Designed miniproteins, single chains, continued (3). Designs and how they scored, part 76

Each design is a single chain, and the fold is of that chain. pLDDT is the mean over its residues in the fold that is shown.

## One batch from the design tools (miniprotein)

Design m10796
Fold by ESMFold2-Fast:
Structure m10796 (fold): chain A 92 residues (1-92)
Amino acid sequence: EKEKKEIEKLLEELEKLGEEFAKLVKEAAKLGIEEAVKLGEEALGRVQELLEEAYKAYYEEGDYEKAKELLEEALRVLREAVEELRKLIEEA
């Protein structure tokens, strides 16, 4: 029960950061910052892999702790990507 609520909260945080990430990638693309676009593509691919593993852990294995750890890792990857994107845009 408590673990399910923690997963829901992590998914909400991922959704909000995903929106910010998408806006930053679009802004970097308009500015012609190729390095930021490539960083965005790599981060998106990694986050998608982690989300797929988390969904399998949750639905197929019933392993809520593993699902939570994978979602937390996805959140860290996305946060780091957002921070690096902001730096690249500021340096342009």
Scores: mean pLDDT 84

Design m10797
Fold by ESMFold2-Fast:
Structure m10797 (fold): chain A 86 residues (1-86)
Amino acid sequence: MEKLSKEEIEERVKKLEQELKKDPDNATVYLELGRAYYELGDYEKAVEAFRKALEIDPSNPAARDLLAEVYEKLGKKEEAERVRKL
């Protein structure tokens, strides 16, 4: 499958950041921003974005599951397990 270039993902991040300036409590935009950071390998920023998505919508299983996955990528297995139990 063709993947987006790093430059295309970085442009997507900029657009999502602009969308957050218009709607700073949009859980969906934070979820997509977290995915973009994950694709860039910026796992720390991905954690921050997914945590914001989960804070806005605690019932969002996608945000919880993705946050746990990113914690595993960072070697933070204990944090990943805690998130999965939410």
Scores: mean pLDDT 80

Design m10798
Fold by ESMFold2-Fast:
Parts: C-alpha cells; structure tokens; sequence
Structure m10798 (fold): chain A 95 residues (1-95)
C-alpha cells in the first residue's frame, strides 16, 4: 500500500538523518496506529493522511540535502510524533 511505502521511506530518511532510536521506535508505534486508523477511515480521510505523509517525506529529504534545515525539521517531526502518540494513547518520549 502507498501508506506502508511512505512510512518505510520516512523511517529510512530518519535513520539517514541520525535521529535517536527512541524517536524511531516511537514513530514505528505511531505508524502502526496510523495503519489501523487508515483501514477504518473514509476515502477522503485516507487521501488526507497520505498527503500528510507525502509532505513529511519531502521535507525530510530536503533536510538531508540542506544541513541548515535539519535541526528545525527534526524538532518539528519529533513534536508531530509526540502529538500523534498522545492522540493514540501511546507512550510519549520526553522533549
């Protein structure tokens, strides 16, 4: 599925960006919750989620090419993962 493909690409980009293992593990758990919600979502909600993940993938790729964007991009990503973890009742890593 495109959702699973986007999740896999994001994980690869995060590893290349050198994020902490705790953040990678938190995103894997969030991704599992997103996959389950995607299966239950309406077609409009599914497309909105896919567009969100596509944009996240593009931003992470840009951060790899431009080191000046890396810190801001990773902080934004970590904040998004914390938000989604709280939304799904999952463990949250500290700031």
Amino acid sequence: SELEEQVEEILELLEELGVEEKVLEAFREVAKALLEEYKKASPEEQEALLERLRRLNEILRLALEDPSLKELTLQGFKNEVRYLAKKFGLPVFPE
Scores: mean pLDDT 79

Design m10799
Fold by ESMFold2-Fast:
Structure m10799 (fold): chain A 60 residues (1-60)
Amino acid sequence: SAEEALQKGVEALKNGDVETAIEYFKKALELDPDNEVAKRGLIALYEGLGKTEEAEKVKA
């Protein structure tokens, strides 16, 4: 489920695993495109990595 994917992404961030967090937040958005928590989390992670173009694509 989208909620389970989101939770796994949050746990990955708590462990410092940014790559795993991005993958789970992407999965959450694939399952629920209106999931604002996953969307905002993914934007913040991309912006933190300097991936401005990727962050802008998520905002659309």
Scores: mean pLDDT 80

Design m10800
Fold by ESMFold2-Fast:
Structure m10800 (fold): chain A 69 residues (1-69)
Amino acid sequence: GAAEARRLLEEAERLIEEARRTGDPALLKRAGVLIHRAYELAKEAGDEELVRRAEELGREALRLHTQFL
């Protein structure tokens, strides 16, 4: 549900911040998995705010990944 989607996005956000600090791309891969799951749950719940947040965080993770290349 929406509560699970929110928890997954919060965990993904923490992983992205840790990836910025450590430069570890494996953390971005884990964040991506959580974001994808949160996106699916948000869509099923009809929570358009959480859907947009998942999309935004996914774009942020992708942008950070390209900086590590």
Scores: mean pLDDT 86

Design m10801
Fold by ESMFold2-Fast:
Structure m10801 (fold): chain A 57 residues (1-57)
Amino acid sequence: SEEEAEKAAERIVQTAKYLGIELSDEDVELAREAAVKYGPDSAKIVALEPKLREKAR
């Protein structure tokens, strides 16, 4: 749902802040769109997983 997608996006922003990851407005919008289309868990995969992989290098 749209409400769940908004909450997923807020959660991703907070998680990124605690992990020291900077998200652009475009990253946040992609997370919200993914959550709407594929469910709230997809927001993490689209927005955070690529940043975490880069940090692990």
Scores: mean pLDDT 73

Design m10802
Fold by ESMFold2-Fast:
Structure m10802 (fold): chain A 85 residues (1-85)
Amino acid sequence: SEVEKKLEEVKKDFEGALGNAERQGLSPEKIDILRRVGELAIEAAKESPEKADEAMKGFHRVGVVAGSGTPEEARKAAEELEKKL
C-alpha cells in the first residue's frame, strides 16, 4: 500500500515536471531525455519507497541540468541516474 501510494506521488511529480519543462520552452530533445529518465525512475520506484525517493532526487537533478545545460550534459546526467537505478 505504501509503495503504491508513493509510486502514484512519484508519477504525479514527474508528469508535473515534464509539463513545467515544456511550458518553460525546453527543446524537444531535452524533453525526450526527461521523459526517458522519468520512465526509468518510475520503474525503479515500484521496488520500494527508498528507491522512489532516490529516483525523485535523481530526476530533479536531471531536470536542473536540462534547464540550464546542453542536451549532451542532460544525457550524461540521465545516464548517471540510470546506472544508479
Scores: mean pLDDT 79

Design m10803
Fold by ESMFold2-Fast:
Structure m10803 (fold): chain A 70 residues (1-70)
Amino acid sequence: MEEIRELVEKAKEAKEKGDFQQARDYMAEAVELLIQSGDPELTQLALEIARAIENGDFDKALELLEKAVE
């Protein structure tokens, strides 16, 4: 959980700096960790986050990631 939380913070910082490629990479890594957790609810959330990233909706992706780490 702490590793995913750190990736979320890094993604937020990268996005704020306008580094959208870096933000996307951090969010994708966090999604992979959520899927690897083996928790069905986290896996479903990870798929929704991945979909938001593919749609370019970084605000929605970050909001969903923050919910995953609470």
Scores: mean pLDDT 81

Design m10805
Fold by ESMFold2-Fast:
Structure m10805 (fold): chain A 90 residues (1-90)
Amino acid sequence: KEKEEFIEKAKQIFSDASTLAIEILLLLSERELSQSELAEELGVSQSTVSTILNSLKNDGFVESRRVGKTTLYSISEKGKKLLEELKEKL
């Protein structure tokens, strides 16, 4: 699977935090997810996901919207462009 190969290459080149940020962007490129869903998919704490999501949102790579008491996150056009650039370099 091309995504699995890409993440494996990212782990060899980038820090754990940068690799986790890339994994979050890849998941959000497929569908909108909550913080808890991202934590479950990645096998990390919700606090770890929250820190990275806040950084990605501040940089404009991720957008958020509120649905009732749940916040859903989605990848922005800027985030999609970053993923395509990373795929070309890895």
Scores: mean pLDDT 79

Design m10806
Fold by ESMFold2-Fast:
Structure m10806 (fold): chain A 66 residues (1-66)
Amino acid sequence: SKELLDEIFLALAVMELALLRKYGASPEEVRAWRDRFEKLAKELGVSEETIEEIRQLADDVLAELS
């Protein structure tokens, strides 16, 4: 279902961002990850609400790194 797809993508984003943060990814690496992940999510039909939530998570990580 579309709801399950949204849940999977959110879970993946949370895990990947936590790993990026833990292992010292640069702000440019996090931005590149965000752009790629958003494009993939949009192509696969993840909801706009979930894409925005993922963007907010990435932006929170970026704020901590700057």
Scores: mean pLDDT 87

Design m10807
Fold by ESMFold2-Fast:
Structure m10807 (fold): chain A 55 residues (1-55)
Amino acid sequence: SEKLKEEAEKYRKKANELATQVHAANDAGDGATARSFAAQYKEYRDKAEKLEKEL
């Protein structure tokens, strides 16, 4: 479905943004912030993958 595809793309985009934030936090030496963003990245990645399997 078109809506399912759009939702998958939105989750994938959010995951990519979070991956960038993880790298920025690691470069700044902020491990706690990096860990928080990494956890959110995995959640959005998993949501995107689940929706992609339904396409």
Scores: mean pLDDT 85

Design m10808
Fold by ESMFold2-Fast:
Structure m10808 (fold): chain A 56 residues (1-56)
Amino acid sequence: SDKLKELEELAKKGDYESAFQLAVEMGYDPRLSVEEFGKKLGLSKETIEALTKYLT
């Protein structure tokens, strides 16, 4: 989806705050596992790892 591509591009640019906000708009709960949510959406392993480190 267009939003998935936008999220991947934001993470690639290092704009983790905007990427995280977009993930929340896509139904992510910040109290839940980023890894499980990202895998369900089909995010790349690199993007999942980057977002997980941003939240830790």
Scores: mean pLDDT 76

Design m10809
Fold by ESMFold2-Fast:
Structure m10809 (fold): chain A 69 residues (1-69)
Amino acid sequence: MTDEELLERARKLIEEAKNADPVTALFLLGVASLVLAVARVFGSPHTEEIDELDAEINRLIKEQEEKLK
């Protein structure tokens, strides 16, 4: 699996999370975050893109957590 494939998987998981219920969305966002962490650890040159996706994941996690309160 290439780093570009990891980034594509993370993007698809984020997209799925936007259309899911809050519990499912949090699970999908957690998996997306893990995928990005793997890409970062293996030295992906796409650091700016990873940082942008990580920021979007964190924003969406906060939104979903507030819906569960």
Scores: mean pLDDT 80

Design m10810
Fold by ESMFold2-Fast:
Structure m10810 (fold): chain A 61 residues (1-61)
Amino acid sequence: GALEEEVRRLSGGKETLTREQAAEVLMRMLGLSREDAMAIVESAGKETYTIAQLVDLMKSL
């Protein structure tokens, strides 16, 4: 979907993102501060995120 395509574009075509990279996508997509974005990805408890997992996380917010 359009959300997945936008996340993939912001990830530079990567299918797997680190916590820092996932937080950066959240900052750009949702206008979150770095602190808030990092808190969200840390609380989800994942070491890495696929594009689909990050999209699911965003939809759960």
Scores: mean pLDDT 81

Design m10811
Fold by ESMFold2-Fast:
Structure m10811 (fold): chain A 86 residues (1-86)
Amino acid sequence: SMDEEVAKEIVRRRKEGVPLEELAREAAERGSVAAAALVIAHAAAEGADFERLRELLASLEEARELLDWVEAGRSAEEVEAALAAR
């Protein structure tokens, strides 16, 4: 699907060192919850600033829910599982 293609691109670009904030902004612009979930999973694994991600992903309600979930101590693995269920 297009969302899976976007997800693969996000993973690739993050490995290339593209900032999470840039990837979050693009996810919000595309309205892609799948891309947003992957950005959140990477942020959780790296201990990144979730306040900034909340600002960038504010338009995506499901992404805000995932951010709350991760901040509550849920693992990046659980975020990826939530992405797979969508």
Scores: mean pLDDT 72

Design m10812
Fold by ESMFold2-Fast:
Structure m10812 (fold): chain A 72 residues (1-72)
Amino acid sequence: MSKEELEKEKEIAEKIKEALEKGDKEELAKILKEEYGLSEEEAREAAEEMLENREEALEHLERLIEKLEKEL
């Protein structure tokens, strides 16, 4: 991955983490739809699943951000 792609993925991961911390399902679904090209239904389902498993999802995002920072 290029440095620019790593920086973009980190920004996306940080936005998802913020939405999860706030419990904002609509914002989370919007990010997933815009950044990953999911349908509105797929994005909504993914957002619901992430919020139901919020602690696990946050741990995964923190690990992803750390990995991306190490590669930058």
Scores: mean pLDDT 80

Design m10813
Fold by ESMFold2-Fast:
Structure m10813 (fold): chain A 98 residues (1-98)
Amino acid sequence: MREELLALAERLADLMAQAARALAAGDVDKGLALVQELSRLVIESATKVAKQTGREDTLSGTQQSSQGLLDLVASDPARAAEELAAAAEALRAAVAAA
């Protein structure tokens, strides 16, 4: 369980960092595709957790956060790049401390 969560966190951090680099380089199409893949993995993981724990509140929050990020990529890709880079670093730091 813990090792699977750490591996997932590392994959999510990698996707966030890749999306941030694409958006910072002005490749919005690539950045959007990476953010969509990130959102898909996060929602799938939250769905599994919600089914295992019987709590659907975390799934709703995750869906809202994913949509907000997609909207940010469309409206302000530079801001989205900064937020994704910061999130990737924070997630990698959490994985290293775990």
Scores: mean pLDDT 77

Design m10814
Fold by ESMFold2-Fast:
Structure m10814 (fold): chain A 70 residues (1-70)
Amino acid sequence: SRAEAERYYRGGQLKFLLGEFEEAVELYKKAIELDPDFAEAWANLGAALSTLGKTDEADEYLAKAKELAP
């Protein structure tokens, strides 16, 4: 459900703030698995991947976020 997706999304944000970027990526992926239309989760997944140096994958997820919520 959206509520479950939001819980994973908030968990990912907390991990990102703590510098636990790989854990943040995992939580954001769970959020989009539960709600594929969750544009903010796609955007933050891209940001976390960019921070980890995975720039090509980050760009793809950021493009998906823009498609869902311009």
Scores: mean pLDDT 85

Design m10815
Fold by ESMFold2-Fast:
Structure m10815 (fold): chain A 118 residues (1-118)
Amino acid sequence: SVRVVESGGGTVKEGGSVRLTGKVSGMDFSESSVAWIAEQPDGRVRGVAGLSASGTKVSYAPEVAGRATISVDFANSTAYLDLSNLKVSDTATYYTLASSGKLNLLVAGEGVQLTVVA
């Protein structure tokens, strides 16, 4: 009954900005850690951003450092990834990962496609 649904992708021009959204349902998101990962067109998977439970620790991949912000709306069980100054190399399928130590559970969504064009 736990699910993650991503949105906010599509085709965006290089240099633009996007907000990717991951809506989590069926679990207590306030006790959850959240991460965004990207699967590139060549099949390589990379971490993009992470936020520990209750927002106590934040991390970003070097490729997006200074351009990415991860945030959470705990009341609405929603994770956000804001990306600015988009590069063609940001083209990927982005997934929200939510984990709960209380439920001993890790959940991933179906992903949202972002295509960045020059």
Scores: mean pLDDT 84

Design m10816
Fold by ESMFold2-Fast:
Structure m10816 (fold): chain A 94 residues (1-94)
Amino acid sequence: MKKSKFSFPEAAVLLALAEEYKRTGRDAVSEEELRQRMKSLGLTDEEFDAAVAELEKRGLVRRENGQYVLAPGVRERIDELIEEAKIALEEKKK
């Protein structure tokens, strides 16, 4: 019923956290590191801040001790989130 699709900034943040989790087993990325990765993708600080705020509001991401962390219930659905994020990134091409 709800159009709960990710924006490009939201999808980029989720993918970065999901890929870190799959690669290292760590669900936490420092705010500074994540912000720099997003800038490398062309996101502004405002777009990054808005994306993180929306993901926190949806309960997908938390901020802990200066790091962004995937919420516990999200880790079991990591592959679903990666696919949803990829769809959002592909929609930007059209």
Scores: mean pLDDT 74

Design m10817
Fold by ESMFold2-Fast:
Structure m10817 (fold): chain A 55 residues (1-55)
Amino acid sequence: MEEADKLLQEAGRYAANGDAEKARTLFEEAMKLYGASDEDAKRTGEVAARAAREI
């Protein structure tokens, strides 16, 4: 749980700075630590990456 929270905070910072690749990877890792399926984690990461790219 604590590790997942740290990954989410880092992912948010990278997304805000436009680093789509790091944001995607960190969101996926955080979601897996919360018990999300690989498919759900991947979809969440892709959404985060798209949001970062739009900026």
Scores: mean pLDDT 72

Design m10818
Fold by ESMFold2-Fast:
Structure m10818 (fold): chain A 92 residues (1-92)
Amino acid sequence: YDLKEAEEAIKNTPTEEVIEGLERAAEELRRAAELARELGAEEAAELFEEAARLAEEARRAVERGDYKKAAELAAEAGRLAERGAELLREAL
């Protein structure tokens, strides 16, 4: 999977849909962080909070037409969310 393909996908998707998708992702990641904290999985909560922040920055990059930065930020948010989910599963 290439970041160039992610950039092209963002450019070919209606901008409003991309923005709404990133907003939903950030909201879901914040909820995951809250759940992780309630369960005592503090490291997972921190990773989800960082992922949510990167998703919000990716949305701002899309709004500016910076699709390369948006793809990079979204990919990093995904990696952090995945690590957070792994830690949360281990805590359960």
Scores: mean pLDDT 82

Design m10819
Fold by ESMFold2-Fast:
Structure m10819 (fold): chain A 65 residues (1-65)
Amino acid sequence: MEELRRRLIEAAERLSGKDMSDVEVEPPLPEHLREALEIFEAGLEGRDVDEVAREAQERMRRAVG
């Protein structure tokens, strides 16, 4: 869980260019963290984040409502 939160913060820092080391994150469900992480990582790699978000949402809809 801590790994996923750290990766999300690192991705957000890279996308926004700001230091987010002081951000506290509640312990959400792992599926939600994974979805958000995929979107952020796609942005860092220059992919279409809208498409990645749509795919992640579709997977979530099938597995977890």
Scores: mean pLDDT 62

Design m10820
Fold by ESMFold2-Fast:
Structure m10820 (fold): chain A 73 residues (1-73)
Amino acid sequence: MATSYIVAAYLEVVADYIETGDEEKAQKALELIRKAWEALENGDVETARKYIEEAEKINPRAAELLRKALDAV
């Protein structure tokens, strides 16, 4: 299920935050994951890809999981 990859992406951001303590980085990554998922739920694959690309610059592992969510829809 695409939802399982979204949950995994959130967990990757939380894991990074536990290691780094960078709250602003974590909040930015979580917001991008939320926006990507909202776009996917609306069928806007192009907008979802844009947010995934932005998330990759912050948390590449979370972005990889978001791409798997995209492929699952």
Scores: mean pLDDT 80

Design m10821
Fold by ESMFold2-Fast:
Structure m10821 (fold): chain A 99 residues (1-99)
Amino acid sequence: MNTNIAYGMAQQGIQSMNNGDTVGGSSNISGSGMSLINAGYGSQVNNSLNSLGMSDVATMVNNAYNGQASIDDVVDTFSSQSTDVQIQSGQQFQQIAQS
């Protein structure tokens, strides 16, 4: 269900990043995380983001799902992270999606 979509989005996002499309990459990896949260894996996504030092992104995700921030705020905060950390997020989201 949402986990298959999340896996595909994370895979596409990682490929986009590796090909130099950081905008498409950030958008797809962010979309993967959001799809996992909607599938009930919000705690795993939050733990993944915090483990990678992206506590600001984790906070923004929680705020967006509580109606206190926009999805664009999440994407902007995530895209400000290094490409390497964004790719690592995508890899962890793929692992969550396969669980």
Scores: mean pLDDT 81

Design m10822
Fold by ESMFold2-Fast:
Structure m10822 (fold): chain A 92 residues (1-92)
Amino acid sequence: PELERPALTPAEREAARAELAAIAAEIRAAAEAAGLDPESQRRVSGLTYALLVAEETGAVKVEEIIKAAREAGVPEEEIRLAKELAERIRAR
C-alpha cells in the first residue's frame, strides 16, 4: 500500500502458497488414482495448469492448447483427464 502497488500481506502470501500446494496435490492424487505412470502424471499436471492459466488470463484459447497437445502426441485420455481436472478446480 505504501509503495502504491499491489502487495499481499505475509498471511495472504502464505495462504496463496497453501492453496497452490493443495491444487497441485489434488491434480497429482487424481492422476495417481487414474493409474497413470510418472511421465503421464507430469503431462496431465502440466496440461491442467496450462488450461487453468488460459481460462484465467484469456491470453490463449483453451481449444488452441488442446490442439497443440494433440499435435504433440498427448493421448486423448490424458487430455480428457486434464480438462476434467481444470473444470473441477475452477468450480471450487
Scores: mean pLDDT 72

Design m10824
Fold by ESMFold2-Fast:
Structure m10824 (fold): chain A 56 residues (1-56)
Amino acid sequence: GASSAAGRALSTATSGGGRNGKYLAEEGLKVAQEEGDEDSARLAQSALDVAEGNLK
């Protein structure tokens, strides 16, 4: 579900996986939006922000 996808994305992004973290965060955000899970969408957005920071 969206929560599992968002959690995996955040874990990958914070572990220095910028490229993989960004991909997982984008997928997690899409799933969260489709399920209407706002908490998971926020978590996925945070993972995306961390991953994009790692790519700068």
Scores: mean pLDDT 75

Design m10825
Fold by ESMFold2-Fast:
Structure m10825 (fold): chain A 116 residues (1-116)
Amino acid sequence: MELGKRGAEEGKEGAEKAKEGGDKEAAKAAANGARAAAVGAERGAEGDASGAAAGSVAGIGGSVGGKILGKTKEGGEGAEEAGDGAALAGRAAARGDGEGGAEGAKEAAEAAEEAA
């Protein structure tokens, strides 16, 4: 449960940094990863462990993509933090913290989407 909450907080901070850096492409990559992690977390809460695991991997992909596509250091770091937060929440859901992970991932996805 604490892992999901921590993921959401890191995702919010990352999205804010991406917005400050002005890297729209990095922010979009983080938002896409966060949304995939949120969907995976919801499936994990419903007992679909494979869906939760897939969402977690997509969250990590968002982190990496944001870092690669980021044009400024601040934007790239922000996208990385947002994606990592979402991936952390998705992993919590896959490991049986389904409800905490789902809410954490949703919050991270909303923050990342607003940064894009």
Scores: mean pLDDT 68

Design m10826
Fold by ESMFold2-Fast:
Structure m10826 (fold): chain A 61 residues (1-61)
Amino acid sequence: YQPSLEELDQIVTEFLARVEGLSPEERRRLAEEELARLTSPAAKQLLSAVLEGLLLGEELL
């Protein structure tokens, strides 16, 4: 499965909505589940970098 850039943006947006109010540990678990759904190394790399940035930002707040 190789999602388009638009599909990746949609996945990130939906992920953020689902993790709102959750602990950093729960967000990390859900991020790992989303990454596991992707079979493309390029898509995993891009999504992983975005999710790591978002999780770090929330941990600092």
Scores: mean pLDDT 65

Design m10827
Fold by ESMFold2-Fast:
Structure m10827 (fold): chain A 75 residues (1-75)
Amino acid sequence: SELEERRKKLEEEVNQALADMVAAIFALSDEDPSEEELKRIAEKLGISVETLKQRIDELRPRIEAHRAALEAARA
Protein backbone atom coordinates (compact mmCIF):
# COMPACT_ATOMS: atom_id res chain seq x y z
CA SER A 1 0.00 0.00 0.00
CA GLU A 2 2.84 2.43 0.81
CA LEU A 3 4.54 1.52 -2.47
CA GLU A 4 1.24 2.15 -4.29
CA GLU A 5 0.89 5.58 -2.63
CA ARG A 6 4.50 6.43 -3.55
CA ARG A 7 3.87 5.39 -7.16
CA LYS A 8 0.73 7.54 -7.35
CA LYS A 9 2.57 10.56 -5.93
CA LEU A 10 5.40 10.04 -8.41
CA GLU A 11 2.89 9.84 -11.29
CA GLU A 12 1.29 13.08 -10.06
CA GLU A 13 4.70 14.79 -9.89
CA VAL A 14 5.58 13.58 -13.41
CA ASN A 15 2.22 14.75 -14.77
CA GLN A 16 2.69 18.15 -13.11
CA ALA A 17 6.20 18.49 -14.60
CA LEU A 18 4.81 17.59 -18.03
CA ALA A 19 2.05 20.18 -17.61
CA ASP A 20 4.67 22.81 -16.73
CA MET A 21 6.72 21.90 -19.81
CA VAL A 22 3.65 22.07 -22.08
CA ALA A 23 2.69 25.45 -20.58
CA ALA A 24 6.25 26.73 -21.13
CA ILE A 25 6.23 25.56 -24.77
CA PHE A 26 2.97 27.41 -25.50
CA ALA A 27 4.15 30.52 -23.62
CA LEU A 28 7.51 30.55 -25.46
CA SER A 29 5.90 30.07 -28.89
CA ASP A 30 3.44 32.92 -28.17
CA GLU A 31 0.85 30.57 -29.65
CA ASP A 32 -2.80 30.50 -28.63
CA PRO A 33 -3.73 26.82 -28.24
CA SER A 34 -7.31 25.89 -29.12
CA GLU A 35 -9.77 25.17 -26.29
CA GLU A 36 -10.09 21.58 -27.57
CA GLU A 37 -6.30 21.11 -27.59
CA LEU A 38 -6.04 22.45 -24.03
CA LYS A 39 -8.79 20.08 -22.85
CA ARG A 40 -7.15 17.08 -24.52
CA ILE A 41 -3.73 17.85 -23.02
CA ALA A 42 -5.19 18.59 -19.56
CA GLU A 43 -7.10 15.28 -19.57
CA LYS A 44 -3.96 13.35 -20.57
CA LEU A 45 -1.97 15.04 -17.78
CA GLY A 46 -4.70 14.58 -15.16
CA ILE A 47 -5.06 18.31 -14.47
CA SER A 48 -7.81 20.83 -15.10
CA VAL A 49 -7.89 23.09 -18.16
CA GLU A 50 -7.95 26.02 -15.70
CA THR A 51 -4.66 24.86 -14.12
CA LEU A 52 -3.00 24.55 -17.54
CA LYS A 53 -4.29 27.98 -18.64
CA GLN A 54 -3.11 29.51 -15.36
CA ARG A 55 0.42 28.17 -15.87
CA ILE A 56 0.53 29.52 -19.44
CA ASP A 57 -0.88 32.89 -18.31
CA GLU A 58 1.73 33.14 -15.52
CA LEU A 59 4.65 32.36 -17.84
CA ARG A 60 3.62 34.38 -20.92
CA PRO A 61 3.81 37.91 -19.40
CA ARG A 62 7.21 37.09 -17.85
CA ILE A 63 8.55 35.94 -21.22
CA GLU A 64 7.05 39.00 -22.94
CA ALA A 65 8.66 41.33 -20.36
CA HIS A 66 12.07 39.75 -21.01
CA ARG A 67 11.58 40.03 -24.79
CA ALA A 68 10.59 43.70 -24.45
CA ALA A 69 13.70 44.39 -22.33
CA LEU A 70 15.92 42.75 -24.96
CA GLU A 71 14.32 44.77 -27.78
CA ALA A 72 14.74 48.00 -25.77
CA ALA A 73 18.43 47.15 -25.23
CA ARG A 74 18.88 46.66 -29.00
CA ALA A 75 17.32 50.02 -29.86
Scores: mean pLDDT 73

Design m10828
Fold by ESMFold2-Fast:
Formats: structure tokens, sequence, C-alpha cells
Structure m10828 (fold): chain A 117 residues (1-117)
């Protein structure tokens, strides 16, 4: 059983899920598995869908997670300005969720990227 097979299973579960919060969680897990498998295109599409589902659910923590994952993909694509914007957005959503630790970690990532540019 490959990471890609596990990702396909979680993606299918997300498609069948009607609760937007659980759908967002399943889409994030599937995206993370595709990312680990090296399928960045599919991971990106799932993280975008996860962000939409998290917004529908009003779940700022899941939204922050999806945006941070999109930032990681933007970084892999060499889109440094887009990655910085996504990490800043994710940090703001993490703060709105009361997750100061996640917000501080994401802002530290932004500082490191700006120092390397």
Amino acid sequence: KSLEELAEEYEKKAEEETDPREKARLLIYAGELYYAAGDYERAKELFKKAAEAAEEAGDHRLLAGALANLGDIALLEGKYEEAIRLYREAAERAREAGDEEMAELLEERVRRLEEEM
C-alpha cells in the first residue's frame, strides 16, 4: 500500500463527506499524503478545496492549516512572494482561532524567507 493509495482513499472519503469541517480535515489529510508522495499538483488542488470547506465551516484553525500547506507548495514552485502572503494569511487565521503558537511559527517562516531574498 502506497502513500498515493492512502491519499486516494482519504480523497474519496472527503468527496462523500457532507459536514464542511470534517470534509476540510479529510481534504487536508489527503493533500498531505499526496505531498508526501511527491504529487504536488494534486496536493495543491486538495488544499484549495480544504480552504474552501474550512471557510464554509467557519473553522479558522483548519483554514490556517490549509493556507500554510498552500504556502509550502508555493515555496516548492519558487513563488516566494505568494508563499509569504499565504503564510501571513495563515498566521492571521491561526490568531483568530486562538492558536498563537501556530501564528508565531508561521511568522518566523516569513521572517526567514524575507532574510533569504
Scores: mean pLDDT 89

Design m10829
Fold by ESMFold2-Fast:
Structure m10829 (fold): chain A 59 residues (1-59)
Amino acid sequence: ASEVEKAVGIAEIERAREEGLISEEEARRLIDQVRAAKTVEELNAIGRELRALVARRLA
């Protein structure tokens, strides 16, 4: 995965944290996973996890 794709992913995670939709610990874990990701498929899986956490908070 490209540095631009990773930066976008990190920005989305940070916005969710700032809005209180995920915890500081959840954000830290997801950001670490983004940094370790090698493929777009891995980034997509992290994005799905972020969306699942947000949906749980909003329900």
Scores: mean pLDDT 84

Design m10830
Fold by ESMFold2-Fast:
Structure m10830 (fold): chain A 66 residues (1-66)
Amino acid sequence: MEEEKKKQEIEELERSAELNERTADGFTAVAERLDKQSPRGGEAARRAAEFYLEQARKNREEAEEL
């Protein structure tokens, strides 16, 4: 059934969004730690966090459309 396939796709997208959000949180924590060592130390980690938050947003939008 089409509905069962959509439910599986939604669950997979929600799981991917959660993983991306968790990954972003990890990079944010790393950025904060590195910023204490050097004024620019956290820049790369902060950009990585932004990337993963954007991926999470995309996954949630795709799930909402299903």
Scores: mean pLDDT 82

Design m10831
Fold by ESMFold2-Fast:
Structure m10831 (fold): chain A 64 residues (1-64)
Amino acid sequence: GEKDIEGARKAAEEGDGVGAAVAAAEASKNQDLEAGRQGIEYAKKGGASESAIEAAERALEKYG
C-alpha cells in the first residue's frame, strides 16, 4: 500500500536498499503489486544486493 511505498522510498534515501527490497516484497504479498514494483525501483536506487532485488522481483511474480 501507500505506506509500503513510503517505507521503501525512505529506506532507499538512507542507503538501505535491502530495507527497500523487503518493503517491496511485503507489498507484493499483500496484493499491492504497484507498490511492489515501485519498491523494487527504490531498492535498486538504494544499492540493494542482487539477491535482495531478485527476492523482491520473485515475490512480485509469485503474487502477481
Scores: mean pLDDT 76

